# Designed miniproteins, single chains, continued (2), part 115

Each design is a single chain, and the fold is of that chain. pLDDT is the mean over its residues in the fold that is shown.

## One batch from the design tools (miniprotein)

Design m7993
Fold by ESMFold2-Fast:
Parts: sequence; structure tokens; C-alpha cells
Structure m7993 (fold): chain A 95 residues (1-95)
Amino acid sequence: SAQKQQLINRLIGLQLRLIGIQFDFDLLQNSNLSNSQKRSQLNTLLSETQNLLNELNQLKQQATGVDDDIVAYADKLIQRANQQISTLQSAINSL
């Protein structure tokens, strides 16, 4: 259905955004930036990850009763996003 395809397309977009956040975090950890600049960029990544988590929760609600596979995959991304938030908070606290 058109609704199912829209949910799949949104899920793919959210997965790619999470991958991008993880890559940006890895690059930032290996950078020669100052602690102040790292803290600023980590706070930006934290805000982006929190927004992503909100969008994943909304998508899960919309997929409920439509497609159980989309719900299950959204749950996996929600778990990964929560782990990334925890990692970012720990990194900020270590600066």
C-alpha cells in the first residue's frame, strides 16, 4: 500500500540519519578540535539524536497495526538511538 511504502521510506531515512550521527561522533572523537568545540558539536549531535528518537517513536505508533516488521525494525533503531544518546552524554561529561 502507499501508506506502507511511505512508512518504509521514512524508516530508511531515519536509519541513514542515525548512521550519519554515529559517523560524525567517530570523526569528532578522533579530531584535534578543542574541548570547547567538541562539547559544542557533541551537544548538536545529542539534540539531533533526541529529535531522531522522537521521530522513530512517532513512526512506530503509525506503523502499529499496519506492519509488524516495520514496528520491530523501529524498535531496534529506538534501542540504538537510546544507546547513542547515552554515549553522547558520557562523552560530554568527560570533557
Scores: mean pLDDT 92

Design m7994
Fold by ESMFold2-Fast:
Structure m7994 (fold): chain A 56 residues (1-56)
Amino acid sequence: APRPSPAPPPKLPDDLTPEEVALAIQGINPEYAKKLLEANPDLPEQVRKLIEEALK
């Protein structure tokens, strides 16, 4: 286990379900959701699309 990481980048857990993501988006500010997309460009297509549609 490597520990030479002073500050790891912010990432979402890959075990999140689409339903949980949808619920989180409904509760949080769309501005926060947009920033989440920028911080995690490596998100799965389905999750990313859900956030984009909610912001649209």
Scores: mean pLDDT 61

Design m7995
Fold by ESMFold2-Fast:
Structure m7995 (fold): chain A 83 residues (1-83)
Amino acid sequence: MSKEQLDEEIDVSMALMLLGVVKSSKTITEEGAEETIRLSQRFIETGSPETQEVAREVLRTLAEKAREAGLLDVARRAEEALA
């Protein structure tokens, strides 16, 4: 119970931190976007339902920002990761 709660709290905190970074970023790089997609997919596969929802919000936010920045391939990959 305590270990499971701690692991869940760490995962959701990390996902929320990633969401904050993506939301506050003025520029999106291809390398940063690729790592963000990779981490978000991991949280969707291994995380709690709460962590999964935060990770999906990260991917949605990244797709929107990538599209605005003209990084259409990155936006497409982020949208595909949501499926």
Scores: mean pLDDT 79

Design m7996
Fold by ESMFold2-Fast:
Structure m7996 (fold): chain A 73 residues (1-73)
Amino acid sequence: LEELFEENKDDPEALTRIGKIAYFLGDGELAIKAYEQAIKLDPQHSDSLRNLGRMYKDSGDFKKAAEYYAKAE
């Protein structure tokens, strides 16, 4: 997955898929990294914004979660 992340740093759709897989495998650091890179390329990428919001909510960072959920709408 880390190698796929490096190969797809300019593809928001691929990064979002990598983030979802990393999150499901318990690699929260790679998941956040992939979603943040996708949002850096496409700030309106709803899928990545929503998933990043959920990750921050799961970690107890409700302020960041609310910010990302608001951007996803």
Scores: mean pLDDT 79

Design m7997
Fold by ESMFold2-Fast:
Structure m7997 (fold): chain A 118 residues (1-118)
Amino acid sequence: SDEFLERAEAYFDRSAELLGDPEVRDLGMKSVEYVREGNYSKGASLATSAGLLIVEREIEEGVTERIREAQLHYLLGLAYLEASQGNLDNAIKTLERVKKTYGSKEAEELLKEILKKK
């Protein structure tokens, strides 16, 4: 879904902004571009690389509120990226982890949206 990819972009952009890391932004944006081109495997690989940079920042700076928020936004972006490709099982697993780890209402709401056929 194009609207899910737009939300993935927004969350990846916000995650990178919170970190102050242009490489995280570049990797996140390219991830969405590759998925739009039909190359989910390449897109998923780039999204994983962005996530690893966030983990490096946690190791270097410790678990700060800023880094926790960046990780939350990154994982929400990843869930939207997965959902955009109909990879609903992976999207659900990502969102359940986010909900349990961060107590995110956004993750809970997206889970309800994905699971409901209205």
Scores: mean pLDDT 83

Design m7998
Fold by ESMFold2-Fast:
Structure m7998 (fold): chain A 78 residues (1-78)
Amino acid sequence: SSLFEEAKARLKEELPKLSENAVEWLAGQIVKFANGDREKAEKLLEELIKLLKPKQDELDPRIVLTALREAKEKVEAL
């Protein structure tokens, strides 16, 4: 979907130290979470970028998974 490609492009731009596999997986998670809601997808992207951008030198699967969970919780609380 175009939303998947847009999320992938934004993740590559804002988080250039993420691996290609991590970018594709995260974009897929964003699309699944949004379930067709573009605004929800954009909010999740924004929160995820905020959490991961300062941690780019420390990126491992645990940090990425924790940030995704925290970003999802924050979007659901809004």
Scores: mean pLDDT 83

Design m7999
Fold by ESMFold2-Fast:
Structure m7999 (fold): chain A 63 residues (1-63)
Amino acid sequence: SALTQQILALVKESLRQVGDVVDERLKLIQAGKPKSEVDAEADKRMAQVQAQMKQQMAQVDAL
């Protein structure tokens, strides 16, 4: 169904964004940032990804 395809697209995009967070975390570690700062930045970005996914899922549920 169209709904299933939209959900799959959102899941794939969310996974891609999670991958970007992991890549950025590795860059910060390589730059010598403290683990606490790196973890805080990763948590912030993951929260943003989660919020975006929730908003998009709510739009799909409203259809």
Scores: mean pLDDT 81

Design m8000
Fold by ESMFold2-Fast:
Structure m8000 (fold): chain A 69 residues (1-69)
Amino acid sequence: MIDAAKELLDYLEENGLEEANLEEAMKELGYSDAVIKVALAEAERVGAVRDGKVTKAQLEAFIAEAAAQ
């Protein structure tokens, strides 16, 4: 998850976006449907995504929290 979160943050920054649909962004980055499904379920479980969307601030918070664990 943390590596995918970093790639998603870079994707948002390169496209000038504050938020993106997690499934769409992960497909753009070349992840498989199986990996995307697992990532969505985990992100929803920890509150990092709502209605399939993730924000730059949520990704930054998740990366910081994961680094502290």
Scores: mean pLDDT 74

